# Designed miniproteins, single chains, continued (4), part 71

Each design is a single chain, and the fold is of that chain. pLDDT is the mean over its residues in the fold that is shown.

## One batch from the design tools (miniprotein)

Design m14466
Fold by ESMFold2-Fast:
Structure m14466 (fold): chain A 85 residues (1-85)
Amino acid sequence: MQELEDKLMEELSKDPELRRKVEERVREIGKEHERRSGGDPEKQKEMEPETTARIGEKIKEISEENGNEKAAEYAGKIAELAKKQ
């Protein structure tokens, strides 16, 4: 997991515009996660795998739309690993 996250962050650092779009979408998902949990840390922890998978899937979609195949691959793998945990 960590190695894939590091590789994804490296690819995003090379494309500032893609990184900006990703950060905006991640913030939106984070706000939804907080609303669904009502600020309860235990509920947030239980929902983390689902939220991580959704973040990975959205980063993959945005990366594919912007032609960054490597970022899309790493984000997709992160989403799959989150679903298995």
Scores: mean pLDDT 78

Design m14467
Fold by ESMFold2-Fast:
Structure m14467 (fold): chain A 60 residues (1-60)
Amino acid sequence: SADLDAEAERVAVEAARLLGAANVGDPTAAQITAAVDQVAAELGASAEARAAALERLSAV
């Protein structure tokens, strides 16, 4: 849904920002997962949005 896509995008953007602020230039899967989990918890994001954000950040 559009709402899920917007929520996932917000989580992904904030997680990427968090990784950038921590000077993680080439983040591992574990670091990406930790950042997504932290941001999703802070924003109260759904499990579906968190999963979609993780997929978005893990895509090459």
Scores: mean pLDDT 79

Design m14468
Fold by ESMFold2-Fast:
Structure m14468 (fold): chain A 79 residues (1-79)
Amino acid sequence: MVTIKVVLRGTPEQLAAFARGLGQSGIKPVNLGVAPVADPPELVIVARVEESQAQALVDTIKALARQNGLEIVRLEVLP
């Protein structure tokens, strides 16, 4: 298991579209915390996944952020 922590910045509409896209990705983190932060609008994602799924989740997050015009403020993979 590894912990992936991501902070994304964008409009509420862009963040909502990202969250919907992530839910449709088929990657199921063992533990997922999602908290919207309001000033500036940010989405904080903390996910615990198998090591074998970590790269796929990172790649999915990067692709969805690019698709929805979001800034990746922070992306960390922790043991």
Scores: mean pLDDT 77

Design m14469
Fold by ESMFold2-Fast:
Structure m14469 (fold): chain A 58 residues (1-58)
Amino acid sequence: MVDIAVDGARKGGQLKDGIIASRGLSDGKMTNEDGGTRAILGANSGDSETARKGAEDS
């Protein structure tokens, strides 16, 4: 199930990022490396909307 997240985590550096994510998964560092990458993706999706609304509310 994590393979999709790893594959869709980074587009440009997917090859190298995939290796890091895979190592993190095996080492238990998936939260460190993979979590950071997913957070960037999640933040990007929500950041566009949150940044606009946050800025308007602020």
Scores: mean pLDDT 46

Design m14470
Fold by ESMFold2-Fast:
Structure m14470 (fold): chain A 80 residues (1-80)
Amino acid sequence: MSEAAKEAIAAAAEALRAAGATDEEVKAVVDALKKGAETKDAEAAKEAAKEPAGRALSKASEDQAAEAAGAVNGALNEAL
């Protein structure tokens, strides 16, 4: 995995935590992104990350949710 992909995944984890995600929810999203990077399956990575990310963001303000969603999407683009 590239250095840019590692940094993007770390940024996504930080944004999710800032949005109020639990450690378990952050881990689920990070694991999905890492698996997607290893398998090169963007759709599987998106699908696996979708539910834990949505659950994490349901507690966030609109601005925090938008920032965290952007960070997760950025990590998907860098990892794949």
Scores: mean pLDDT 75

Design m14471
Fold by ESMFold2-Fast:
Structure m14471 (fold): chain A 80 residues (1-80)
Amino acid sequence: MPVPETPETEELRRRVLEEAKPYLDKAKASGNAVAYSAAQLNVIGLILEAEAALAAGDEAAAERHAREAVEHAKELAEKA
C-alpha cells in the first residue's frame, strides 16, 4: 500500500524529484525512451522506499533511499 501523504513525505518526494530532474532531463534528451522510462521508474521506487522509511520514523533510512534515488537517476542518465 502507498504510504499516507504527510507534509514530511510530500517534501521528501518534491526534494528528490527536483534533485533528480537534471538527470532525468539528460536521459530524455538522449532519445532513448527505454532508458528514460527506466530512470523514472527506479527513482519513483526509491522515493516510495524513502517515504515508507520516513513513515516508520527512520529518518536515516529515508535520507539514504532519497540519496540513492538521485544517484540512480544520475547513473542511468550517464548510460543513456
Scores: mean pLDDT 76

Design m14472
Fold by ESMFold2-Fast:
Structure m14472 (fold): chain A 87 residues (1-87)
Amino acid sequence: LTPEERQLIIDWLQRTFGFSREAIEEVLDSPEVSEEQRKRLLEAVKANASPKELKADPVLKPVLDAIFEKDVELGVKELVEAVERSF
């Protein structure tokens, strides 16, 4: 992916699913995500694919699941840190 294509994917996933930019970036930059998965995700972004369509794609579903898991992980960490700062 070019930097511009990577940014398109990040912005689109953030707008479409509400994922945090940090979670999307960590998963996309992960060695577990293949170049084929990145290219298919870019094609889906360019086609403005629906969330249902992406979740039905067996190649893209693991990437979306990984982003969701990372977003939850980061959200829990931020909540715990906020509580610790308050007490």
Scores: mean pLDDT 77

Design m14473
Fold by ESMFold2-Fast:
Structure m14473 (fold): chain A 74 residues (1-74)
Amino acid sequence: SEEELRKKAIELAGLRAVAEARREADALGQTILSVEISQVDEKTIRATITTDKGTIVREASIEEALEELKEMLK
């Protein structure tokens, strides 16, 4: 169903936001202490990573993830 696809898109967007934030932490040589995922609005997932040197915030699009999932099913 479309509702089920949207749930998977939210999960995928969350994983992407975390992956992007982790890549930046690694590139900066920072140690990850905690990870938080929150939905900011209907289209945006935000990952906040706390490191030994501060915080890294990255966002991912739910709509982009949804579009990609719809393309994979065709």
Scores: mean pLDDT 84

Design m14474
Fold by ESMFold2-Fast:
Structure m14474 (fold): chain A 84 residues (1-84)
Amino acid sequence: MVEEALERLERHIEMAEESAREGDGPEAFRRTAEELRRRKRELEEHGEELAPKVLASLKAAEYAAENLRKVGEEVDKEIKERQE
C-alpha cells in the first residue's frame, strides 16, 4: 500500500512539473507539485494510516485528469475546425 501510494504520488509530481514547464500557467502547476511533495513526506512519516486515503484520492485525480485531457483534445480540434 505505502509503496504503491508513493509511486503514484511521485508520478503526479512529475506530471505537475511537466505541466509547469510546458503550460501557460506554470506558477499554478509548480505550486501543485510543491504541495504533492509535501504530502509525499507526510506519507513517508505516517504511511500505513494515510496510504489508503492517498491512493483513493490519487485514483480520483487520475480519472479526472484523463477526462480533462480528452476534453482538451476535443476542444482543440473543435477550435481548429471552426477556423472554417
Scores: mean pLDDT 69

Design m14475
Fold by ESMFold2-Fast:
Parts: C-alpha cells; structure tokens; sequence
Structure m14475 (fold): chain A 90 residues (1-90)
C-alpha cells in the first residue's frame, strides 16, 4: 500500500520536473498516464540513462530497479516522508 503511494508520488514529481524542463510533450504525458507509476518511473530513468550515452538495456534496467527500490526504501524509513507522499497523492 505505502509502496504504491510512494511510487505515485515519485512519478508525479518526476513528470512535473521534466515538464518544467521542456523534456516531455503532452502526448508523452498522456501515454505515461496509461502506465503504472513503476513503469512510468522506469521509462523516465531510461531516457536519462540514454542521454548519458548508456546503451546496454539490461544494465540500464537493473540500475533503474535499484534506484527505484532505494528511493522507496528511504521514504518508507521516514514516517514524515510517508505522510507527505500520502497527503500529496490524495
């Protein structure tokens, strides 16, 4: 339950940041809305990895999975951060 809320929170923050930076189009945002928060985060992190010149898809996906897990764990271990995420996604 909390993991899903945290993933939704991280997804919304990432989309907002990339929209502000002009890195996402309206069409891309609509496609991302059709996906789960976890799938959306993976796609956004893949785009960042490709911009850094990384080409090994399996290595990129393993790194992304580790990043997502680490971010979720950090938030889960902080009750105030969990509360912030819950209040945000309501």
Amino acid sequence: EDKKIILEYLKDLSIKQLLEDGELSEEEVEELKKKSPEETLKELYRKQAKRRGETDQEEIDEEIESIIEAQVEIILNDPEAVKTARDYVK
Scores: mean pLDDT 76

Design m14476
Fold by ESMFold2-Fast:
Structure m14476 (fold): chain A 60 residues (1-60)
Amino acid sequence: SRAEEEALRELARRLTEETGVEVTPEQVRDFIRAHPELTAEVAERLGALDAAEYARRLLE
């Protein structure tokens, strides 16, 4: 959905800003599918709350 795509873009942007290495929304999507619990934790720490919520929903 659009909201999910926006959440993934926001998390990718925050990760790029924090690490100085380009992170794409596609890379975030691939990682969240493999590790939704870890992604939710990281997203919450970075303030990307919509991405954290999206990751938690994948656990259901």
Scores: mean pLDDT 78

Design m14477
Fold by ESMFold2-Fast:
Structure m14477 (fold): chain A 80 residues (1-80)
Amino acid sequence: SELEELRKEFGKLGEEINELVLEAEEKGKMTEEMKELVKKIEELGTEFSELYVKDAPVEKIREIIKEMEKLKEELKKLLE
C-alpha cells in the first residue's frame, strides 16, 4: 500500500538523518544552527507518527516526508 511505502521511506530518512547527526557529534559540529535543524526534524517525525496513527490523508503524510528530506539536505550542507 502507499502508506506502507511512506512508512518505509520515513524509516530510511530517519536512519540517514541519525547517521548525519552522529557524524556532526563526532566532528564537533553540533552548532546551534545544527541543533535547531535537528529539533525541526524531530518535530516533523512526531507529526508523521501522529498523522500515520490517525490514518490521515496520504498527501499530508507525503508533505512531511518531503520537508524532512529538505532538512536532511540542509544538515548535509552544514557538515561540508
Scores: mean pLDDT 84

Design m14478
Fold by ESMFold2-Fast:
Structure m14478 (fold): chain A 62 residues (1-62)
Amino acid sequence: SAEEAARRTAEAGRRGGGAAALAEALKFQHDNGPEGAREAARVAEEMGEHGAAGALRSAADM
């Protein structure tokens, strides 16, 4: 789900920094497509997880 993706991406970022957050976001994009990643980025922004939202948007544009 978008909420789970936002949460996992944020947790990855806290433990491994921007590279880990982007890697997690790219996994989600691979399984859910770029529109799925954009929806997860929107959910991350609503949760206040701005780093995760950035990683998910970057993944969506790749």
Scores: mean pLDDT 85

Design m14479
Fold by ESMFold2-Fast:
Structure m14479 (fold): chain A 66 residues (1-66)
Amino acid sequence: SARAAAAAFAARKAKELVKELEARGIKVLGYDGRLVSDTLVEVTIHTDEGEIRLLVDAATGEVREV
């Protein structure tokens, strides 16, 4: 349940960021995520200008670029 909640939260954050990037004219090729812990997810967004790596903490709501 905690892992499922963290994965859902990270997926939402990834989708929000993808929409923001696309609205700014950046082409998004895809994104993926991996669970680091029950509440911590590493998200990678692949763009035509490079990769954006984020650490998403579902317990605090914090999102940081790695």
Scores: mean pLDDT 83

Design m14480
Fold by ESMFold2-Fast:
Structure m14480 (fold): chain A 117 residues (1-117)
Amino acid sequence: SLEEVERLLRRVAGIIARAAQDMIDAVENKDFEKIKEIYEKTLAELDRLRAEAPPELQPWLDEIVATVKKGFDEVLKAYEENPDDVEKIKELINKTLQEVMDKVREALERARALAAA
């Protein structure tokens, strides 16, 4: 149903928004182990959502997981290269958050359009 799809999309948005906030805090505290923990925990939560998701949404969740992995890998690399460049690392986190939020918005618009047809 549309309501179930909207609920799943809101859960994805909530997971990523929380992960981004927690990761920004870890970067400001120069806590590299915490950044890695947030990354692993976020991917595990998304994998659980994928397992529970309707088959038609699983490819979309695979795309979200790929987007998060790419973005967070860039964050880890930037931190390892220069942990003092906090603003650059925060920009990479916010960029990943924005890319996921854009995909959530597009999926919501598509789901609503299909329900209206």
Scores: mean pLDDT 87

Design m14481
Fold by ESMFold2-Fast:
Structure m14481 (fold): chain A 94 residues (1-94)
Amino acid sequence: SEEERARLTILLLVAVAGSSVITLSKSKNESLKEQNKEDIRITLDRMVELVERYMPEKAERIRELAEQALKAIDNEDYDTALQLLQEMARLIME
């Protein structure tokens, strides 16, 4: 179904964001850190747009979790960011 394909795409975007957070946590290069942060923001923005379109009932909560994850990343709290991404994945699969 279209909804099922959208769900898989949204989950893939969450997984991509998670991989970028792990890369960011290991990075020592400031310019690469800033680029990775921007890539995560863009990925999460695209994920939220798809959730708003295909799963509007989940959109408010996913947006809140994405904003919290970006704040955690800005504070270099990568463990919290990963936990928030896992919660987003759980909610999407629900």
Scores: mean pLDDT 89

Design m14482
Fold by ESMFold2-Fast:
Structure m14482 (fold): chain A 104 residues (1-104)
Amino acid sequence: MKIGRSEPVLRKAKKGETVTATAEIEAGDVSEVEVTAVLTDLKEVDGKLYELSTTVKSYVGEEVPVEKREVDGVEVSTATGSITVTSSDADLVEVEAIAKAIEK
């Protein structure tokens, strides 16, 4: 069973914002997309960002639309997963997200 991983996506987000990560896999179909994110709560004081807390979240198992293409005779699927920032009282949340696509 093949697994495709994204490059890490690093983004600062506010509560209610969604961070997406996209994985490519050399397979014709995808059974699931897992997104693992490290969320670091940041507080801004006098133009500087300070870390308050770090939380790891994982999202697994939603059927995600898969974009299919052929590259040099190989079938490649692109699958996108998302994490929504819902539980921070911080001014900003630093999100480092990685998507993992699993062959069906």
Scores: mean pLDDT 72

Design m14483
Fold by ESMFold2-Fast:
Structure m14483 (fold): chain A 93 residues (1-93)
Amino acid sequence: MEERLRKIAREYAKLLMAVMQEALAKDPSLAADAQRLLDSARAILAEAGIEVPADASAEEILEKALLLKLKKASEEEVKHIEEQLEKIKKELE
């Protein structure tokens, strides 16, 4: 179901943003790595013909890129990503 994929993409984007923000707070030199992640997400969206507003937040860009990847993934791949997301969430608690 598309609603399930949207939920997974949103939760994953929020988790990535939280991890990035905590890492940047501890080590500001990681800003270049964060920028590369966003540039990669924008490139994936551009190759797919998906327009991203210039004022889109980092979280929105990541959510859109993850949703695109999930839509192309098999049910087994989606389940694996969902299980990995759940494990990471438990480790960050």
Scores: mean pLDDT 76

Design m14484
Fold by ESMFold2-Fast:
Structure m14484 (fold): chain A 89 residues (1-89)
Amino acid sequence: DEELREGVEKKIEEMKKLDEEIKQTTDPVKMIDLSVKLTSTANEGRRLALQIPDPRLRSEELLRLSDEAEKSGLLEISKRLREEARAAE
C-alpha cells in the first residue's frame, strides 16, 4: 500500500517535470517525444494505482492522477482515471 502510493507520487512528480519541460521547449520533435513520455508515465501511474488493495486509497490515488493528467492536457486518460476511481467507490 505505502510502497504503491509512493510509486504513484513519483509518477505524478515525473508528469509535472515533463509538462514543465514541454512548456519550455520550442523544438517540435522534442515536444512529440516528451508528450509520448508524459502519456507513458501517466499510464504507469494508473497501473500502480490499480494495484492498491484498499478501494478508498485506490480511488484517492486515481483521482490525484486524473487531476494531474487533466492539468497536462491528457483529457482521455483523465476521464478514464476518474471513471475507474468512481467504480472503486
Scores: mean pLDDT 84

Design m14485
Fold by ESMFold2-Fast:
Structure m14485 (fold): chain A 80 residues (1-80)
Amino acid sequence: SEVQRKRLDAEMEKRGLTPKERELARLTFELLSHGEEAQQKVVEIFKERLRRLEAGADPETVLDEAIRKLREMLEQIEKE
């Protein structure tokens, strides 16, 4: 629901989340609404983030990469 998406974004802003953090959450929730296959791909992206952070990667770089991958995945689903 668009109303639920707007409410979620407003709540995240109230909690002091950055624009990038809100975009990550928004993309994640949109993908989760597209079914089990999209959910599995989201889980793999988050697992990769954890592995990179454990290896000492920069948190901001890891966040940017995750946002890019989620955006590319959503665009691919929307094109179908």
Scores: mean pLDDT 77

Design m14486
Fold by ESMFold2-Fast:
Structure m14486 (fold): chain A 95 residues (1-95)
Amino acid sequence: MTPEEWRREAEDALTGAQNLIDEAKKLLEEFEKTGSRELLREAGIKYVAAQILASTAIYLAEKAGDEETVARARQVLNEVRELGKKIDELDEKLK
């Protein structure tokens, strides 16, 4: 694979991760209004997928030698971690 191909795949993975984060946040807002455990479960699934994609983006960006994209991917991974903390806090409130 070329560095160009690694960079493109890293950008695609980052876009996917950001979309999943945005979708999970919307599900959590709806969960806070309705109390639907199904929405919390869906948010959790999207969180896991976003974590995988953000981690994949770091790996691909490192292969491309693109330090700027690595830094961006690490920022997205930190956003995923904060999302995970919020999901855990909401799950604990149900117990």
Scores: mean pLDDT 86

Design m14487
Fold by ESMFold2-Fast:
Structure m14487 (fold): chain A 65 residues (1-65)
Amino acid sequence: MLEEELEEYEARRDELLANSDPSTRLWIRALEAGMTQEDFDRIVEENKGKPSEELVKALEEWLKK
């Protein structure tokens, strides 16, 4: 159910926010903005082997629709 999925998401979100840096928070924002698993996988694949800063930039660019 959507309610159960939301509860799991909120639990993970709280854990990530408690222990996360700004980059992790940006990723959470992308998910909240409707980024699908396929979108995320595509961005990760395109930035595979690059510094983590490039992945962050790609996520920011996706948010700037």
Scores: mean pLDDT 66

Design m14488
Fold by ESMFold2-Fast:
Structure m14488 (fold): chain A 109 residues (1-109)
Amino acid sequence: MEEKAREAVELAREIGENLLAEAAEYALRAGDEEAVEHLLEAARAARAGDWATAAEHARRAAEIARRKYAETGDEDARRAALFADAAAGRYRAIAEGRIEPAPVEVERE
């Protein structure tokens, strides 16, 4: 779990997806391995420019984290859910052409 969470955070930060990075950090703090795996897949899909797949994985992570919060009352699980849900909404909007991807993801020459 910790290695996958670190990979998800580093990948998300590399591509400038800070909402996804925050979701992964809070999911790790909550001990939510299933949410971490979906957030890692969302980061990989976003890096590949597959925003529709990224949105679905982020949405699933949010649903899993919300369930964890409902069962445990863990505030870190609640924050993971909020950030994952925000990321999912963002990626859906990008996939639909309603907003642009993060502008800081281009390599500097």
Scores: mean pLDDT 83

Design m14489
Fold by ESMFold2-Fast:
Structure m14489 (fold): chain A 63 residues (1-63)
Amino acid sequence: MKKKEEYNKKIESLKKGIEFLQKRIDEARAAGTPEAKRLAARYEKSIENLKKMIEFYKKQVEK
């Protein structure tokens, strides 16, 4: 597979990962426990990291 195609597939997978984590955050918030609230905060940090990775791969595709 060409490098650009590989990076585009990684971006797609990361976007799906963000959607999955967002659903997990919603479930954790619905649970309403202190443990679930901490898990939601960790998932939010994971989403921010995934967004940074998407930015990185987009820059690689443009080069």
Scores: mean pLDDT 80

Design m14490
Fold by ESMFold2-Fast:
Structure m14490 (fold): chain A 97 residues (1-97)
Amino acid sequence: MEELIEEIERVLEQMEANREAFKKKLDEYLSTIPNKEVAELLREMAERAYETQVELLRLLLEGAREGRIEEALREAEERARREEEKLKEVLRKIEEM
């Protein structure tokens, strides 16, 4: 359990440290997309995906610290499934544009 906690903390710290670099790279990529509406949807999805990953790691970390990792994994899987459905919806909207 302690090894798992340390690993999750390390990954979470790395993601927090990379947040600004992620935003910069995203901005540079989106600036190459001529359709501003598509660029905005892609920005929202990419930022949501990053924040979801951070939230899932925090949820797993808290669950591991409290000795309820199995419950945290179920919550993380449910959250990831909901975000996948939202991504599919945005992709459909982009295809219809």
Scores: mean pLDDT 80

Design m14491
Fold by ESMFold2-Fast:
Structure m14491 (fold): chain A 72 residues (1-72)
Amino acid sequence: MELQLENSERMRELTLEVSATGSPGSTRLMGEFGVSTFELNERSLERQDREGGERVRKLREDVRRAVEAFLS
């Protein structure tokens, strides 16, 4: 559960940082880093899903939304 919470918060922080930057070049670079980080965290979340995961699924959805906003 701790990993999922931290992952969701981290993606939100990245999205906010990208918005604050406002530079097209910087925004694109951060977007790619965000996606890579999300993929690594997604694999960690997959392992956690085994343990009981209704709350994990909700956190995964929050993380996905943050990543989608980051890619936009």
Scores: mean pLDDT 54

Design m14492
Fold by ESMFold2-Fast:
Structure m14492 (fold): chain A 79 residues (1-79)
Amino acid sequence: MAMLEEELAILEEEYRKVLPTASEEERKRLQEALRRARDAVAALRDAMANGAPPEVRTALLQEALAALSELKRLIEEAR
């Protein structure tokens, strides 16, 4: 869990660096991807804190990884 929160924090910093030079369309996509990543990581953290079943935690982990990967891709494209 801590590793995903750390990855999100790193990506949020990179997001802030690319945002000022991004087009309006890129900014909208970046904002949506950031929100998805934040929501996914928060959902996984909540599930782990509440002792959700392994199957639920696995599904949320996969979504968090996918959301973080998409955010990273969009940040690289905006550079």
Scores: mean pLDDT 85

Design m14493
Fold by ESMFold2-Fast:
Structure m14493 (fold): chain A 91 residues (1-91)
Amino acid sequence: MEEEERKKIEKELEEKAKEAEKEIEEAIEKGDFEKAAEIIQEIAEEASKVFEVNEEAVKRLLSPEGREELIKQLEAVHKAKKLGIAPELVA
């Protein structure tokens, strides 16, 4: 792929990721962790096409088991923040 075409795709992905971040935050605030996990998986799949990433890690993240694990992690982080515990102490 030509360098200019790659940079355009990277920029579009970055803009899409920023919009997705807002949607993820809103979904988490509403307790819709499944929707947040879905958006994260969509961005990860698009990023894997543009960036050199660990294929095995992406495959696991995009699996049904990966989605379930992601939902559990999002719930744990949200509960930690709500209780005033730093996310770093839970993750």
Scores: mean pLDDT 72

Design m14494
Fold by ESMFold2-Fast:
Structure m14494 (fold): chain A 72 residues (1-72)
Amino acid sequence: SERERALQERKAALSTLSTEELEARLAQIDAMIARLDEAEARGEATEEQLAFKAVLEELRAHIQGLIAEKKA
């Protein structure tokens, strides 16, 4: 599907980034997840916000894998 293709293209684009750029992206994602976690802890998170957090967690894991690969 187009959504699957777009996700794969985004992951491929991340693979072209330097370790420094990947670490910067990871910091941004961590900040967004922390904000969503705070909303969830307060009982204020929407279903859409929780779905967005799941996508961010997937991207976080992918970026962590790329950083580990580049440092090996």
Scores: mean pLDDT 81

Design m14495
Fold by ESMFold2-Fast:
Structure m14495 (fold): chain A 100 residues (1-100)
Amino acid sequence: GKGAELGVLGGLLGLLGGLAATRAATGEGLPGAVGGAIGGIGGLISAELYKKKGDGKGAGEAGVGGGLAGLAGGERAGSEEGIRLGRLGLDLGLEGKAAA
């Protein structure tokens, strides 16, 4: 359903936000940015697994988690791109949860 697709997209955007943060990160910001990318991967994988089970609400919640991780990574790195992508992932995960 549409909710599961939005959850997966939320997880993907969270991962992209964490990766953008990691590319922008210097010194002390780097561990937080990498953590954001890892959290985004976890969110994406979890959303895909929930989607395969037909659980749109679970996929949306996983997308929220991935988006939040990307957002946090972006903030730690001072990456406007990472923050923007992570926030979009969070918003799409929330829409996916609501659409389920």
Scores: mean pLDDT 86

Design m14496
Fold by ESMFold2-Fast:
Structure m14496 (fold): chain A 78 residues (1-78)
Amino acid sequence: MAIEKEVKKLGLDPSIIDQAKAIFKESLKKIEKADEATKAANQPTVDALRKENGITDEDLEELSEEEIEEQIAKAKQL
């Protein structure tokens, strides 16, 4: 199941789901900007985290750059 099920199971605010997705996508973007060796080294971990948290490619593509910045700003204010 998507990360939403885990967040609800823990009794957390659903808004945390959007923040978690935005942070994850920003982390992937930083890895993609790193050198090829760093990208290759992190790919298995990224794939495992995606599967474990139920984050799909569609979930990540759903967020625009502007929405990612907004959600990260909200997370930083916590």
Scores: mean pLDDT 61

Design m14497
Fold by ESMFold2-Fast:
Structure m14497 (fold): chain A 67 residues (1-67)
Amino acid sequence: TQIEQLESREKERLEMEKKEKDRFKAKIDENLHQMRAKAQELEAQGLQERAKRLVAESNKIKKLRLG
């Protein structure tokens, strides 16, 4: 009974931490999407070098997020 109560509290804490991490990852994904959209805008303006740098930066962030 006492152990079950402690296990329930620990599981609740771990689920909360997981939800926080999932929310953080979602914000990173949103930022990556915005960077990609900005890169497309820069390409449309003829600023191809700036667009390429932004794409490269987004790819680095994506790799760090997944690794």
Scores: mean pLDDT 79

Design m14498
Fold by ESMFold2-Fast:
Structure m14498 (fold): chain A 70 residues (1-70)
Amino acid sequence: SKEDEGGERLLEAWVRHTAEFGAEVDKLIADLKAGKISKEELMERFKEVGERTGQRLEADVAAIRAELAA
């Protein structure tokens, strides 16, 4: 059903964005350990990555819901 497809697509979007967020965070931690960025820069970039991930997930959820409503 549309509801089953919607639930599956929402879960897939969440898993995908969570994995991408984790990969970006791992890179920031690696860059900090390598001395490529400061602790201050890591905190700022972490916030940016979190905000961007949240916006992308919200947009995907909205798009999936709109497609299912059409």
Scores: mean pLDDT 83

Design m14499
Fold by ESMFold2-Fast:
Structure m14499 (fold): chain A 95 residues (1-95)
Amino acid sequence: MEAERRVEELRRAVLEAGRATAAATGSPRALEDAMVRTAREEGERLLGEEAGRRAAEAAREAARRAGLGDSTGEEMIEAAAEAAEEAARRWAEER
C-alpha cells in the first residue's frame, strides 16, 4: 500500500510538471526534458536512485514515441506519466 501511494505520487508529479511546462511553452523538447527530470528527481526521492533512473528512461521513451505520431501535448504528458509509474511500480515489486 505505501509503495502504491508513492508510485501514484510520482505519476501526479510528472503530470503536473508536464502540464505546467506545456502551459509555458510549445517546445516538445522542453516538455520532454521537464517530465524526464521530474520522473528522475521524484522517483529517486520516493523510491531511490534506481527507481528514479528507470522512471526517467521510461518517461523519455514514451514521450518520444508519442511525439512521432499525431499526439497532442496532453497525450504525450499522460503517456510519459504512465510509463514512469509503471517503471517505478516494477522496481518496487522487486523489493
Scores: mean pLDDT 82

Design m14500
Fold by ESMFold2-Fast:
Structure m14500 (fold): chain A 80 residues (1-80)
Amino acid sequence: DTLVLSDDQRQSLRTTVDLVREDNPDASDDELVQQAVDSFLAMERSRLLLGGLSRSVVDDYVNYLRPTVEREVRRIVDEL
């Protein structure tokens, strides 16, 4: 099964990429991807922990999301 991000998650990722790029205009594409992925996943992790999920469940979920988030962020960066 293909994991699909919501429209809100995709919009949030686009905003994150734009902000990271504006703060780091000389960063490479790989650096932009890494920073945007880490920022987005850190926000998701915080939201899930505040929602009452255990750290182990949140870590498993974040690890599950990572390749999908990386793919979407790389797509966004490639469109810049």
Scores: mean pLDDT 80

